# Designed miniproteins, single chains, continued (4): the designs that were tried, part 6

Each design is a single chain, and the fold is of that chain. pLDDT is the mean over its residues in the fold that is shown.

## One batch from the design tools (miniprotein)

Design m12177
Fold by ESMFold2-Fast:
Structure m12177 (fold): chain A 78 residues (1-78)
Amino acid sequence: MEEAKKLAEAIEVGVKEAEKRNAPEEVLKELREEAEKAREYAEKGDVVGAAKAAKKAIDKLIEANMYDVVEAIRKAGE
């Protein structure tokens, strides 16, 4: 339960950092979608679902070369 919540919170940090960096709207849209899914999984205690949402968000950020946002997500997930 706590693990899934941490993943959801970490993705939300990633959304805020991407917004501060004026990320492309396409990237922001996908990050917001995955953050919403991660929150739904966290409410259900579904750690695997939350982890899959986090992976999709991170993969999109890597594709966009937004490594600083990826690091913010990792740090928030500690």
Scores: mean pLDDT 82

Design m12178
Fold by ESMFold2-Fast:
Structure m12178 (fold): chain A 69 residues (1-69)
Amino acid sequence: AARDASEEAIRAGARLLVEAYPEIAPDMSDGERAAMIGELAAGDTQRALELGAVLSAGLDAAQIRELAA
């Protein structure tokens, strides 16, 4: 959901994605995204929300890398 996604949460999620997966696949399946969120969050609900926010923002790989920089 795009609602309630904060800019800071999106940037935090972008940094997590770039650090763990520098080759972000824009055509990732819903199952692959869920697995990635589970792995990176490691049971941390704050991390899961940040990753959810960036993935729900509709950003491409280049935009995510720009936010992480």
Scores: mean pLDDT 67

Design m12179
Fold by ESMFold2-Fast:
Structure m12179 (fold): chain A 100 residues (1-100)
Amino acid sequence: MAKERAEELKELLKKHNLEPTVEFLKAFLKFFDLDKDGKITEEEFKELFGTIDEKELETDAEKFHLELFKILDADKDGVVTEEEVKAVLEALGIDPNEVL
């Protein structure tokens, strides 16, 4: 599962001319105000963009962030955990301690 998520992430980033770098992933996690519990939630996403429905998102950047959230949300419960992020980072060959 983590390998499939890592491949989906690489394809998404490549489509937008981005690479899965430590700097990019740190910026992404910080953008969602990921604190001590290591969770990004649908509520945090809604606070930033007003919706979690991709049909209501107006910009490619907002749609990109939603797709990235969905890729990291391995169990589809609407919460991205530190463990799910670590698993994807390891599958990408990135040290989770450099990002988290």
Scores: mean pLDDT 68

Design m12180
Fold by ESMFold2-Fast:
Structure m12180 (fold): chain A 55 residues (1-55)
Amino acid sequence: MIPVESPVSGATLLAEDDSLESIWRAELEHLRAAGIPQELLDTYEREVERMLAAR
C-alpha cells in the first residue's frame, strides 16, 4: 500500500464509541440540517455532554 491513505473521519469513530453519544449526535446533525435554531441545538449538545459526563 504505497499511497497509504487513511479514509478516517472522527465523526464515524466517535459514533461507534458510545451508543448514547451516537444517538444524540445523529439527532443534532439531523436538526442542524433541518435548520433548527442554534439555541435549541446548543441545548441538545449540552444534554449530550451532561449525560456522558454523568456516566
Scores: mean pLDDT 65

Design m12181
Fold by ESMFold2-Fast:
Structure m12181 (fold): chain A 78 residues (1-78)
Amino acid sequence: GEVEKIARQAVEISLRNPGLAGMMAEAGRRQLESLGVDSSGLSNAGAVAALMALSRGLSVEQALEAARIADKLEKELK
């Protein structure tokens, strides 16, 4: 689904352009925190996935699901 596609794209960005991913992750964490969500447990890939999901109009729950999928995928590729 859309959530899984976003998660995969976030991981790809994090692996291919870690500098851009770091900046996007910071923006994603700030956006989640503005919505009352603690982002401190998310990896950079997870925070990027959440930002991408929120920017596409997905719910907070869908953004957090994308983040969890991205975190899992990133750990498997380390």
Scores: mean pLDDT 85

Design m12182
Fold by ESMFold2-Fast:
Structure m12182 (fold): chain A 85 residues (1-85)
Amino acid sequence: MLEEVLKEDEQLREKALALLATDLDRSIELLAALELRKKSFDLQLEMIDNKVPAEEVKAKNKELLAKRDEEFEALKEAVRKAVLA
């Protein structure tokens, strides 16, 4: 599981870097998606390590899904500023 997540993150980063010169908007989107994925993964590991009850895990995941679009848009803006700086 962890190795598969890391491989996918590497693939997304490689695609994003390849697109920097030809498709900046797509590159930013992929980099933002990678950051969002890392945050989600870290939270899942934290819940596993702390043995959070199944019902609480479900509630937290529902909240994460509800906020995902807003967080993704904020990350795209942050990545765009960083790349263009």
Scores: mean pLDDT 75

Design m12183
Fold by ESMFold2-Fast:
Structure m12183 (fold): chain A 59 residues (1-59)
Amino acid sequence: TVQTAANTVLYTGGSLGTSSQAQSLYNSSPVDLANTVASQSSPQTQVDMQNYQNIIQSS
């Protein structure tokens, strides 16, 4: 699910300093969190986040 993709990136893909910052960003905009983590993560994470964004856009 979209939620699972976001959680995977948050906890396995990269680091945003603190969990509190990551959670706050996710609550405000899951897309912005995904973009932020993707820019700091591997190319595979970027592809996964692009798919996440496409799902949100289609919904």
Scores: mean pLDDT 53

Design m12184
Fold by ESMFold2-Fast:
Structure m12184 (fold): chain A 80 residues (1-80)
Amino acid sequence: SLLDQYLAQVRAATAEADVARMAHRLSAIAQDAFEQLSPSQVREFIAQLEALAAALTDPRHRAAVLAVADDMRARLREKE
């Protein structure tokens, strides 16, 4: 599915060692996903980002993923 494709892109982005580059890639993926996915799929995408963040060992990588998830949740609330 389209959701699974975005989740695959996120998993690939979290393998990036440079936190700033990883954050930039995640933001681009999240922006496109927000525009292309339904509200229910965006909620599932956010939940999967939070699950991914919990699995990351580097606190800076974890914080970057959570920041993107928080931004998406705020944007979803504004839309609803």
Scores: mean pLDDT 84

Design m12185
Fold by ESMFold2-Fast:
Structure m12185 (fold): chain A 93 residues (1-93)
Amino acid sequence: NPEEERRRQERRERVDEMVRRMRELIEKDIKESSPEEIAGIFEASAIYLRDLGFDEAADYFEQAAKHAREGDLEKAKEYALKAIDAIRDYLLG
């Protein structure tokens, strides 16, 4: 069905744009914020995502917050990016 394929492609493009913006915000926060501020941002993200039913993404943001508090910003970024990938997979699955 060409209309279903078009609708699914349009949804995918919208989700990919949202994911791109989320990645940019995470990269900016990691560069410009303190480890404590970064941890707070990721903890808040985990709470909101869990309320929305994004349990896997929430778990990754909780891990990101933990690593940020420990001063491991590389692992914090890695887990935050995994959370975004989980959001993308949930929205496109």
Scores: mean pLDDT 86

Design m12186
Fold by ESMFold2-Fast:
Structure m12186 (fold): chain A 110 residues (1-110)
Amino acid sequence: MIKVEVEVSGGASVKIEKKEEGDTLHVNITITVNASGATVTVRVRVTFEDLEPGKKAIVTITITNTAAGPVTVDLDLEVEDKLHGRRFRARQTLTLAAGETWTFEIEVEA
């Protein structure tokens, strides 16, 4: 099972979609920022607990600025791969211009 937890501050919305295609589970996390001039805090936690042997999971995180001006995003991303005993954490401040999109992809294979 894949667990996804997303927390965003005001001025942002979150959509999480899961889709299976053959041996691959796609998890798409879309964060839309709609308030310019604000600092938006985004926390994403992804935990890979179990996958069937030969299966793959791809988690895509997309942050899009739909506001009329630039926004600052304070990103805290934590990924725990319990299948392989791996943990990854990234903290980053992103500056997104109006209409700009940032994308990050994580792949885990069982």
Scores: mean pLDDT 81

Design m12187
Fold by ESMFold2-Fast:
Structure m12187 (fold): chain A 66 residues (1-66)
Amino acid sequence: TYTLKFKDGETLTATLRPDGTLEGQGAKGRGLAGASREPEVGDVLPAVFLYNDGSSVTGEAEVVEK
């Protein structure tokens, strides 16, 4: 499992899927990040966070824990 930090300050735990996506579900919504290789701490990945209220944040997420 990985911990992702979004630029808005939201943090969630994500799982690396076989297709190279990191996906996590929290109480506030769903996070998705794309990886071209096995992620390492400090990697910044293209990402989107979809909040349960219908809002979203698109940009990047940093891998802060592995």
Scores: mean pLDDT 76

Design m12188
Fold by ESMFold2-Fast:
Structure m12188 (fold): chain A 78 residues (1-78)
Amino acid sequence: MEEAERVLREARELGEEAARLAAELLANADDAEKVAALEKRLAELEERARRVLEEARRLGVGEEAHRALLEPLAAVAA
């Protein structure tokens, strides 16, 4: 279960980073250049998150990983 623990930790870390970038994007919505740079970083995290979620599904913890990834983002949207 060490692999599952690592994948869940990675999902949580990616979700937290995505939440930080999303908050910065909202805070800097009036700066088109900053928004573009933040959107690029979010797209890079989205690609990494896709790989982590795929590995989590193979390990049988896909639902937990998906929750760990989305919980920080839901907090920013609230």
Scores: mean pLDDT 80

Design m12189
Fold by ESMFold2-Fast:
Structure m12189 (fold): chain A 105 residues (1-105)
Amino acid sequence: GAEGTFRGRGFADGTGEPSGALVKPGRYEVEARTLETSGGGAIVAATRSGKLEDVVWAAGADGNPGGTGRAVMDVPEDGYLVAISRGLDGKGTGDAVVEARVRRL
């Protein structure tokens, strides 16, 4: 399968630079990892438009350094895999650097 790695950074104020890749439709295994954090967790989301408001699915990782989450995800159309970070309480607490690894099944 096709594989890729990308990284994004999020901040407590809800800003940040998500990193993503356009993928073909298919089934993907995704691993999200928190590399650095002051209180944020890793999320990998797919969108149809490449925008976070158009999320069709997500996988999460815990807010601890080295925390990981894994999911199998279906991308129904050409979309984006986007790494984002947010606070685990939903309040956007802390800065995090996150990594996603993807493999097509």
Scores: mean pLDDT 59

Design m12190
Fold by ESMFold2-Fast:
Structure m12190 (fold): chain A 72 residues (1-72)
Amino acid sequence: SAAARAALDRASADATALGKQATLGTAKQALVDHIKAVNDTMSPSQASAVGLHAAGATADHLIAERKEKRLS
């Protein structure tokens, strides 16, 4: 949904900042916690699923960014 996409965009920005200072695992965990905390407009199960999905997409973004850095 639009709200989930906005949360993912914000989480991706937060992950980028965290990723510069931390491991992927640490950044992913912080984002999952952040997304779950702010997704109070969904049911608990939906919020959890969106949080995990968004964290996965953010992790993919960070992995792609790291691969680009390693190749560059």
Scores: mean pLDDT 58

Design m12191
Fold by ESMFold2-Fast:
Structure m12191 (fold): chain A 94 residues (1-94)
Amino acid sequence: SEEEKLLKIKELLESLGIDLEKAKEIAESEKELNPIEIDMLKILAVALELFEQGKELTPEDILKALLSEDEDVEELKKKALELLKKIEEVEKKK
C-alpha cells in the first residue's frame, strides 16, 4: 500500500541519520543552506519522485541524487516538504 511505502521511506531516512523534524525545519528555512542540508533535501526529493512513480528507493538512487549538479534549492525544498507532509499524514492516522 502507499501507506506502507511511505513508512518504509521514513524508516530508510531515519536509518541514514535523517531526523524528519529537522529536515522539515531545513526545508522551511529562509537561510542559506550548507552542503549537508542540501544533500538531505536531495535525498528527500528523490524519495518523493520514486514514490510518485511507484518505485522503491535504492542506494543507487541516493548516490545519483547526491552526485547531481542540479542545485535548484527551492525545488528541492518543495519536494522535501511534500514528502514530509505525506509521511506526517500517515503517522497522524494512528
Scores: mean pLDDT 80

Design m12192
Fold by ESMFold2-Fast:
Structure m12192 (fold): chain A 80 residues (1-80)
Amino acid sequence: SAAAYREAGEALERRGREAEAAGDLETASNQFGLAGYAYEQAGDHARAAAMYRRAAELDEKLGRHETARRLREIADRLEA
């Protein structure tokens, strides 16, 4: 259900913030990417785009330029 995806997104977003605060950028990027997917499935395009952009910022810092580009493309489509 949309409610279950939203709840999952919120949990994943919290885990992403915790990982980022701890300096674990790889875990933070992965959690924010998963949160984006969960929010997208819930129909919350604004939160999904925000999560994908946060994951892309972290992927750039990790040298994952191809993944960052793809995530930004997804975010741009959701806000179109």
Scores: mean pLDDT 92

Design m12193
Fold by ESMFold2-Fast:
Structure m12193 (fold): chain A 90 residues (1-90)
Amino acid sequence: SEMEEKLKKMKEVMEKLANNPDIELSEEEKKYLEEAKQLLEDQALIAKAAEKSKELAEELERKAKEIESEGEAAAAELVRETVERLKKEE
């Protein structure tokens, strides 16, 4: 596959730079490096968004429990009871 060969060349260029950061790359190698950097940046952004989403979910769950304890516990309990009753009727 042309894409598999391209990914292999990207990896080879990255390994070259890891071993010698001052190495002079050919124009083709520079192009592969630029494409590899773009892919890594996109992947890092996706990973950061996923971690932030997970962190926000945990924070919201903690906040929900706090609100439940202080006044909306009655409303949350009614919602939970309603959901449980509907599930038992199925």
Scores: mean pLDDT 62

Design m12194
Fold by ESMFold2-Fast:
Structure m12194 (fold): chain A 125 residues (1-125)
Amino acid sequence: MPELKPLPASLEKALASLPGILDSVQFLLSSGASLEEVIEFAADQVLRRVAGALMDGPLPSIDADDALRAAMERHMPELAGLSVEEAVERLMEEVLRLLPELKSDPALLEAVRERIRRIVEEWFA
């Protein structure tokens, strides 16, 4: 029988527009990673894609949180005038504009939202 474990249908649908990430997620799950570890990996890759989409040039850091923070500070400076929750919601609107399929997996969407909240809180500190 094949060694590859099937992905949850919601996660497969959420990553359908990101085939390279989907392949990596399936490999990690098949290699014994937990679903939680796989979702955190996918969230990291989503943040990198959003940072790359916002930046007009090379990312300033290989760390996804640092890259997204730099992208937000440069391309969404209006967020600094908002509350943490308002800034999180504005950035989540941009995430879903770029990657609408993410709403197919609530756990992945919440992992992305919580990482964005941490980045916004650190930026506003």
Scores: mean pLDDT 80

Design m12195
Fold by ESMFold2-Fast:
Structure m12195 (fold): chain A 78 residues (1-78)
Amino acid sequence: ASDEELREAARGVVALLQEFIDAGKEEEARKALEEALADAPEEARELARRGFEAAAAGDLEKAIELFTRAIRIALEAE
């Protein structure tokens, strides 16, 4: 996947998380993300946690950057 494809995937993840956060379902969104990444490397899980915190704080560009890095690491860890 190209950097642009990874960034687009990260935008999709951030948009979905933002919908849950705006609906007052922040804890449910966090649990779903943790379950989705249960088998991912620790570095990818750490970046995804930081990305969720950035999205919850409204820093969408930082969230996209962190999730882009998390997705890249998860794909490389096949």
Scores: mean pLDDT 81

Design m12196
Fold by ESMFold2-Fast:
Structure m12196 (fold): chain A 104 residues (1-104)
Amino acid sequence: SLLERARELLERAERDPSSRIFAEITRLIAQLLLEETEDKKVILRAIGIQLRAIGIELDGGSLSEAAELLIEAARLLLEYSEDEEARELARRAIELAERVLAEE
């Protein structure tokens, strides 16, 4: 499942954070949102996040840029998802990204 893949990547990121792994997690979170929501405004925001994450994966990006995007995606998932496992993933992603930003 998307949730299991995102959890595995998050566990890897907790050991070795990188802009690429944060972008990959962000893309999976955006995809989880797209599977749950029928709200056009949320769909457009999730697509925008997904495109920005793909940009970081292809062209590179700073760790701080990727962490900020991960927080944006995870906060959106936490606001709109009714799945407690997805919400817990979002909370863990925010905590990790905020820790990384505080250490840089």
Scores: mean pLDDT 87

Design m12197
Fold by ESMFold2-Fast:
Structure m12197 (fold): chain A 61 residues (1-61)
Amino acid sequence: VEEAGKAAGESHGNGGAAAQALIDKGYPREVADRAGFGAVLFGHNGDPELAAEGAKIGAKL
């Protein structure tokens, strides 16, 4: 899940980047989609730290 957080932070909340990072690591699509959603939801103000945390929280659900 750290890979989704890094991708979300580096892309300032790009959900596609967060999701792709988990897919590249072999995570199920549903986990990747939740990470992407979390990145967008928490990172909507452009904060890379919030985007990273949102991606990690989404992936854990």
Scores: mean pLDDT 76

Design m12198
Fold by ESMFold2-Fast:
Order: sequence, then structure tokens, then C-alpha cells
Structure m12198 (fold): chain A 74 residues (1-74)
Amino acid sequence: SLAEAIARALAEADALSAEELLAFIERGKQERPDDWFLADAAEGARAYLARGDEERARAVAVTALQVYHDRLVP
């Protein structure tokens, strides 16, 4: 499931690139296309990546995935 995939990504966040974490956000956006929070998080992470700030891009992506995962688990 997406929730299980995100949980694994969060557990391994330090080993994953910002682009790999962003891929999970894009999957979340595909399942919830009207989710403005995921759209804003994806844009923010891409902006950090565009300027070479991998650490901040990862932080934005991890935070977004944590919030999204919490919303999937009642």
C-alpha cells in the first residue's frame, strides 16, 4: 500500500535522495490530485533541489510524507 511504502521511506529517509523521497510525494499527488499540501511540498522540495540544497529538499519531503502518512492512518 502507499501507507506502507511511505512508512518504509520514512524509516530509511537518511539513505534516500531528495528525488527518491519526492517520488513518493508525486505518487500521493496522483492518488489525491486536489491535495494542495502535497503540491506545495513538491514545489518547495524541487526549489531546494534546483539550487543544490539536497539536505533542505530532503527535510521538506520527509516532513510532507510524515504529515501525509499520519492522515492515512486513523
Scores: mean pLDDT 79

Design m12199
Fold by ESMFold2-Fast:
Order: sequence, then C-alpha cells, then structure tokens
Structure m12199 (fold): chain A 80 residues (1-80)
Amino acid sequence: YTLEEVGEAAKKLLEKHPVDLSDPEERQLFLTAVLALLDGLSVEGKSIREVALEFIENYPESLEDYVRRVKEIAELLEKL
C-alpha cells in the first residue's frame, strides 16, 4: 500500500462516519474498514463496524496475513 491510497481510503470513511481514533476498539475497527476499502469492499449504506465485521468474516487469507496487513495500514496512518 502507498500512503496516498491509505489516506484516500481513510478520508472516505471519516467523511461519512465519525470515529474516535483515540479509542483502541474504534481504531481497530477503523483500520479494518480501511483495509476492506483497499480490497474493494463497498462502504455504501454500512457503518464502519458493519464493514469491518463483514470483512473479517469473509477474509480469504490466514489470520496472520490479516494481522500483518492491519499493522501495515496502522503504520502508514501514523505518518499522516
């Protein structure tokens, strides 16, 4: 992922869905929703929680792959 791709996905989510990024649970759901958007999942008509849970439930790779990708997104967002 690029900083630009992650920033654009995060912006799209934050424009429609207020998120408290200082709350660890909300932050984790937000990071998962950003990953879902980058993987092409639609956010229309859904909350951040719904997008994140749907993505986790249907995740095609291993749990280790999921954790690695969420960490990559978190590290890129920390640079913004």
Scores: mean pLDDT 76

Design m12200
Fold by ESMFold2-Fast:
Order: C-alpha cells, then structure tokens, then sequence
Structure m12200 (fold): chain A 75 residues (1-75)
C-alpha cells in the first residue's frame, strides 16, 4: 500500500535496519487489519499505529520530514 511504501522509504532514509522496518510495517498492518472499530489486544500497538498514520498525514500536509517518536519503544 502507499502508506507501507512511504513508511519504508522514510525509515530507510533515517537509517533503520530491515528488521526495524519490518516491525514497523507489521504494527501498521496489524492496526489496519484490526483497527476499524475493534480494540487491539495490545492497546499500545493500536495507539502506535494510529500515531504513525497521523504522522504520515501531517507530513503529507505540511511537507515536514516524518518523525516516528516513540516507535523505538516497540523495536
């Protein structure tokens, strides 16, 4: 998906490893698969995925570089 590609490219540009990128993509996919209205079994993963989506939207709207503050807690 476009979000997955954008997340991957951003993390590659910031020097994240392939394992870290795959972990971030897994979190995003988990949210998208379960996050319609159903609560995630792990509330932190749900919030992190929402934060990633919000940051992607903000970056697109403002042109600022993506920051994934807090993501490292889950990697």
Amino acid sequence: SALEEKLRRTLEAEGFSEEEIEAALAILRQFQATGSAAPSPDPRLHRLSQLLIDQLRESAATGRPLGFEGLRRFL
Scores: mean pLDDT 60

Design m12201
Fold by ESMFold2-Fast:
Structure m12201 (fold): chain A 69 residues (1-69)
Amino acid sequence: MSKEERIKEALQKAGVLLVLGRPREEAIRVLQKAGLSREKAEEAVRIIEEGIRAGDGRGGFERAMKLVS
């Protein structure tokens, strides 16, 4: 699996965890396991959370993908 595919899958999993109300730290950990630094993982989670809060989870996901590519 490519680095890009691993990160994309991790972002999708992190998004699901956040929607389910799981602790933010679980989402960060999933992203770190995929190869993101803690700083980038925290920023990606923040972007996804912002998208969910705005009712635009898909847009949040796409913005997080752009951050990590």
Scores: mean pLDDT 81

Design m12202
Fold by ESMFold2-Fast:
Structure m12202 (fold): chain A 62 residues (1-62)
Amino acid sequence: SAMAAEERKKRTERSRGIGYSNGGIYYNAKLGGSQEAVDRAEETLESAEKTYDEAKARLAAA
């Protein structure tokens, strides 16, 4: 399990490194992966927060 995870990480790093020749794509891809995950989480959170507030209000009323 740990070895498989390490190999997967190493492969991803190498793959992104190849794209770096396009001037920073490797660096942006490495950071962008986290930023895209955050952006998706923000969208999901905003949508879920509206639904959550409605559900929470109903639960509090029960």
Scores: mean pLDDT 58

Design m12203
Fold by ESMFold2-Fast:
Structure m12203 (fold): chain A 63 residues (1-63)
Amino acid sequence: LSDETKQKLLKAFNKAIEALDAGNIEEARKYVDEAVKILEDSGVKEGAANVRAYGDRLIAEAE
């Protein structure tokens, strides 16, 4: 992955965590979706699937 792609992923993950800490489930889902899309667009299909599964689990636990 390029450094730019890594920076975008880190921002998306940080925003998802901030949203979960604030109790904003809808915003957390948005940032998980952004992270998945970044990985899919970069050709990291397995990484995208893993992030989707993990993110969905964290959100379900926060509900």
Scores: mean pLDDT 79

Design m12204
Fold by ESMFold2-Fast:
Structure m12204 (fold): chain A 95 residues (1-95)
Amino acid sequence: AEEEFELDVLIALLEIYRGIAKISAKRGEITEEEVKRFSELIDQAIKAIEAKDVDGLESVIEELRKLYEETDSPEAKKLIEMAIKVLERAVEVLK
């Protein structure tokens, strides 16, 4: 179905953002601790999408918003904002 294809695309985007975060850490733009936390939240988000767990996705969005407030890295803030937009779209598709 079109919804299943869109969810697969959203998962692919989350994996890309995880990859970008790891590259940014190697460049010193984001800390290893921030990358680890971001990657854990991306893993939780992907599992929630696969489980069609809207409450789980909303929980991950809240934790990403907290990470956004805690980070001083502009690169981390940009990646977190992009991830939140993807998760907000996943919530709308699953409703």
Scores: mean pLDDT 88

Design m12205
Fold by ESMFold2-Fast:
Structure m12205 (fold): chain A 96 residues (1-96)
Amino acid sequence: METTKELQKLIDESPLAQRVRSAANRGSGTMGVQAAANVAGALRYERQGDNQMAIDLLDSAISSLKVALGRASTEKDKEEIEKAIEELRRRKEEIE
């Protein structure tokens, strides 16, 4: 009963979530939606001062991207997913 509309709203509010979804979709569409939703949620918690929840959601998004990375077939797709992982790691360091 979680609607695709709620996930889409979370993704639409964040350019970072949109980029992460595009990268993850190179290996897995399912992981792309999960990673993007977690990134959008993390940015909302960061704005509210809940840095620990933001970090936890970024870690979940990175885990989803690692699954997508394992499913990617081409070197170019793997490189784009790895770039998204490093962007999220950098964002996590900025919150810590």
Scores: mean pLDDT 79

Design m12206
Fold by ESMFold2-Fast:
Structure m12206 (fold): chain A 83 residues (1-83)
Amino acid sequence: SKEIEEKKKEKIDKLFEEFKKKVEEINKKIKDPEERRKEIHKLRDELSEKLKEIEKELGPFSEEEQKYLKEKVDELIEFVENL
């Protein structure tokens, strides 16, 4: 269903935007590199859990949805590397 696909993409977009905002806040507030890594790691685990919840609620990701997710992951990796 196109409606389900759009819903999945909206939820993915929201999760990745929230992740980026929280990472920026951590980077600004926490100066200790070790503590920063721990907090970012927790956020990454939360992101992974929420993505699994989307699959459980809306059904398994199609090939196109998996490609979209991969593009979002690649964008996020570049974002973190440029902090």
Scores: mean pLDDT 83

Design m12207
Fold by ESMFold2-Fast:
Structure m12207 (fold): chain A 82 residues (1-82)
Amino acid sequence: GAAQQQLIARIQALLAEIDALLADPSLDPSLKSVLERIRARLQALLAQAQDPSLSDAQLQQLQFELEILEGLLGIVKGISKL
């Protein structure tokens, strides 16, 4: 469905953002570690989001988890600019 495809696209966009941040050789090692953990969780979420049998309730749960990961990435991006 459209909601599932939008979720997949959002996860893929966040993974691309993290890959761009990780490509910076001046990135603080502690922030790199946090980004790698967020990346791993997003990859797991992507695998779940690609299940064609997902219920609406499961989609809502994955969307909620994505919002948390988006918030964490926002905090890391804020710190990296200081």
Scores: mean pLDDT 87

Design m12208
Fold by ESMFold2-Fast:
Structure m12208 (fold): chain A 104 residues (1-104)
Amino acid sequence: MSDELMQQGKQLMQEAIATLKKLGVPQEVIDKLQKELDSAKTINEMLNVLGNMIVTLRQLAREEEAKGTEEDKKKAEILQEVARKLQQVRMDLYMELAKIEEEE
């Protein structure tokens, strides 16, 4: 059911936001992602927010790696891992959405 997919998507993105906060990502970035998540009302909007979050994570990882310290490289690796997990979830949600669309 669409309601279950919406709840699953919100929970997984909220867990990602919690991880970013623990990694010391700037609060302004956290707030932006939270607002986008809170404004998403459809499964397609949730998939767009998830995609934006993945792009943001990969950009932050690249910026951390560019700083060149061992600590920054470790943070970049964690950010890349979170982005990979979200990408897997995005693919799963996209597949479930495609099945629902075919069952019209």
Scores: mean pLDDT 77

Design m12209
Fold by ESMFold2-Fast:
Structure m12209 (fold): chain A 99 residues (1-99)
Amino acid sequence: SAAELEKQKKEALETALKEGLPEDVARRLVDAVVSGDVDAYVAALEEYAREVLGLDPATARLIAEAARRHFEKKAPIPEDVAARIRALEEEILARRAAA
């Protein structure tokens, strides 16, 4: 529902800001998720991973492509790929906490 979407948007934004994401990046990611703009989400995430987190271009692209698949909710992700995505999410959170 619209109320649930608004609640999720606020919770996601508050979490991102708490974790030390720059406000511009946090708002771009949250707005892209709420609007269903997968291209904007993928672009913002890849830019953030490369420019802010300092991840290498191959890792940044892998994160962006994994996020695109999750966002589009296509076929189920194989377990080995899902495990790698979880590890990358944990690394992103750890790097945010350290930055």
Scores: mean pLDDT 68

Design m12210
Fold by ESMFold2-Fast:
Structure m12210 (fold): chain A 85 residues (1-85)
Amino acid sequence: DLEEKAREYIKKAEEAAEKTKESNPNAAAVAMEAVEVAKKLLEKGYYETALMMARSGYNAARTGSGILITMARHMIDHGKKLLEK
């Protein structure tokens, strides 16, 4: 169930962002933006894109990796374009 998995990863991304906000505020901010966009995508029925978005944010927050933060930003841009309809 893609909707259920998307909701699970949104929660994981929120938790990871909260844990990393003091040590890596940039990773936390990107993860929280990914969460907000993923929630809007989920509301519109874009379950697979919401899951990919939330997973990307979770990985950015969990690792603090510069490449994963950049990848998450690209996913956020893509999701925002889908929501502009």
Scores: mean pLDDT 86

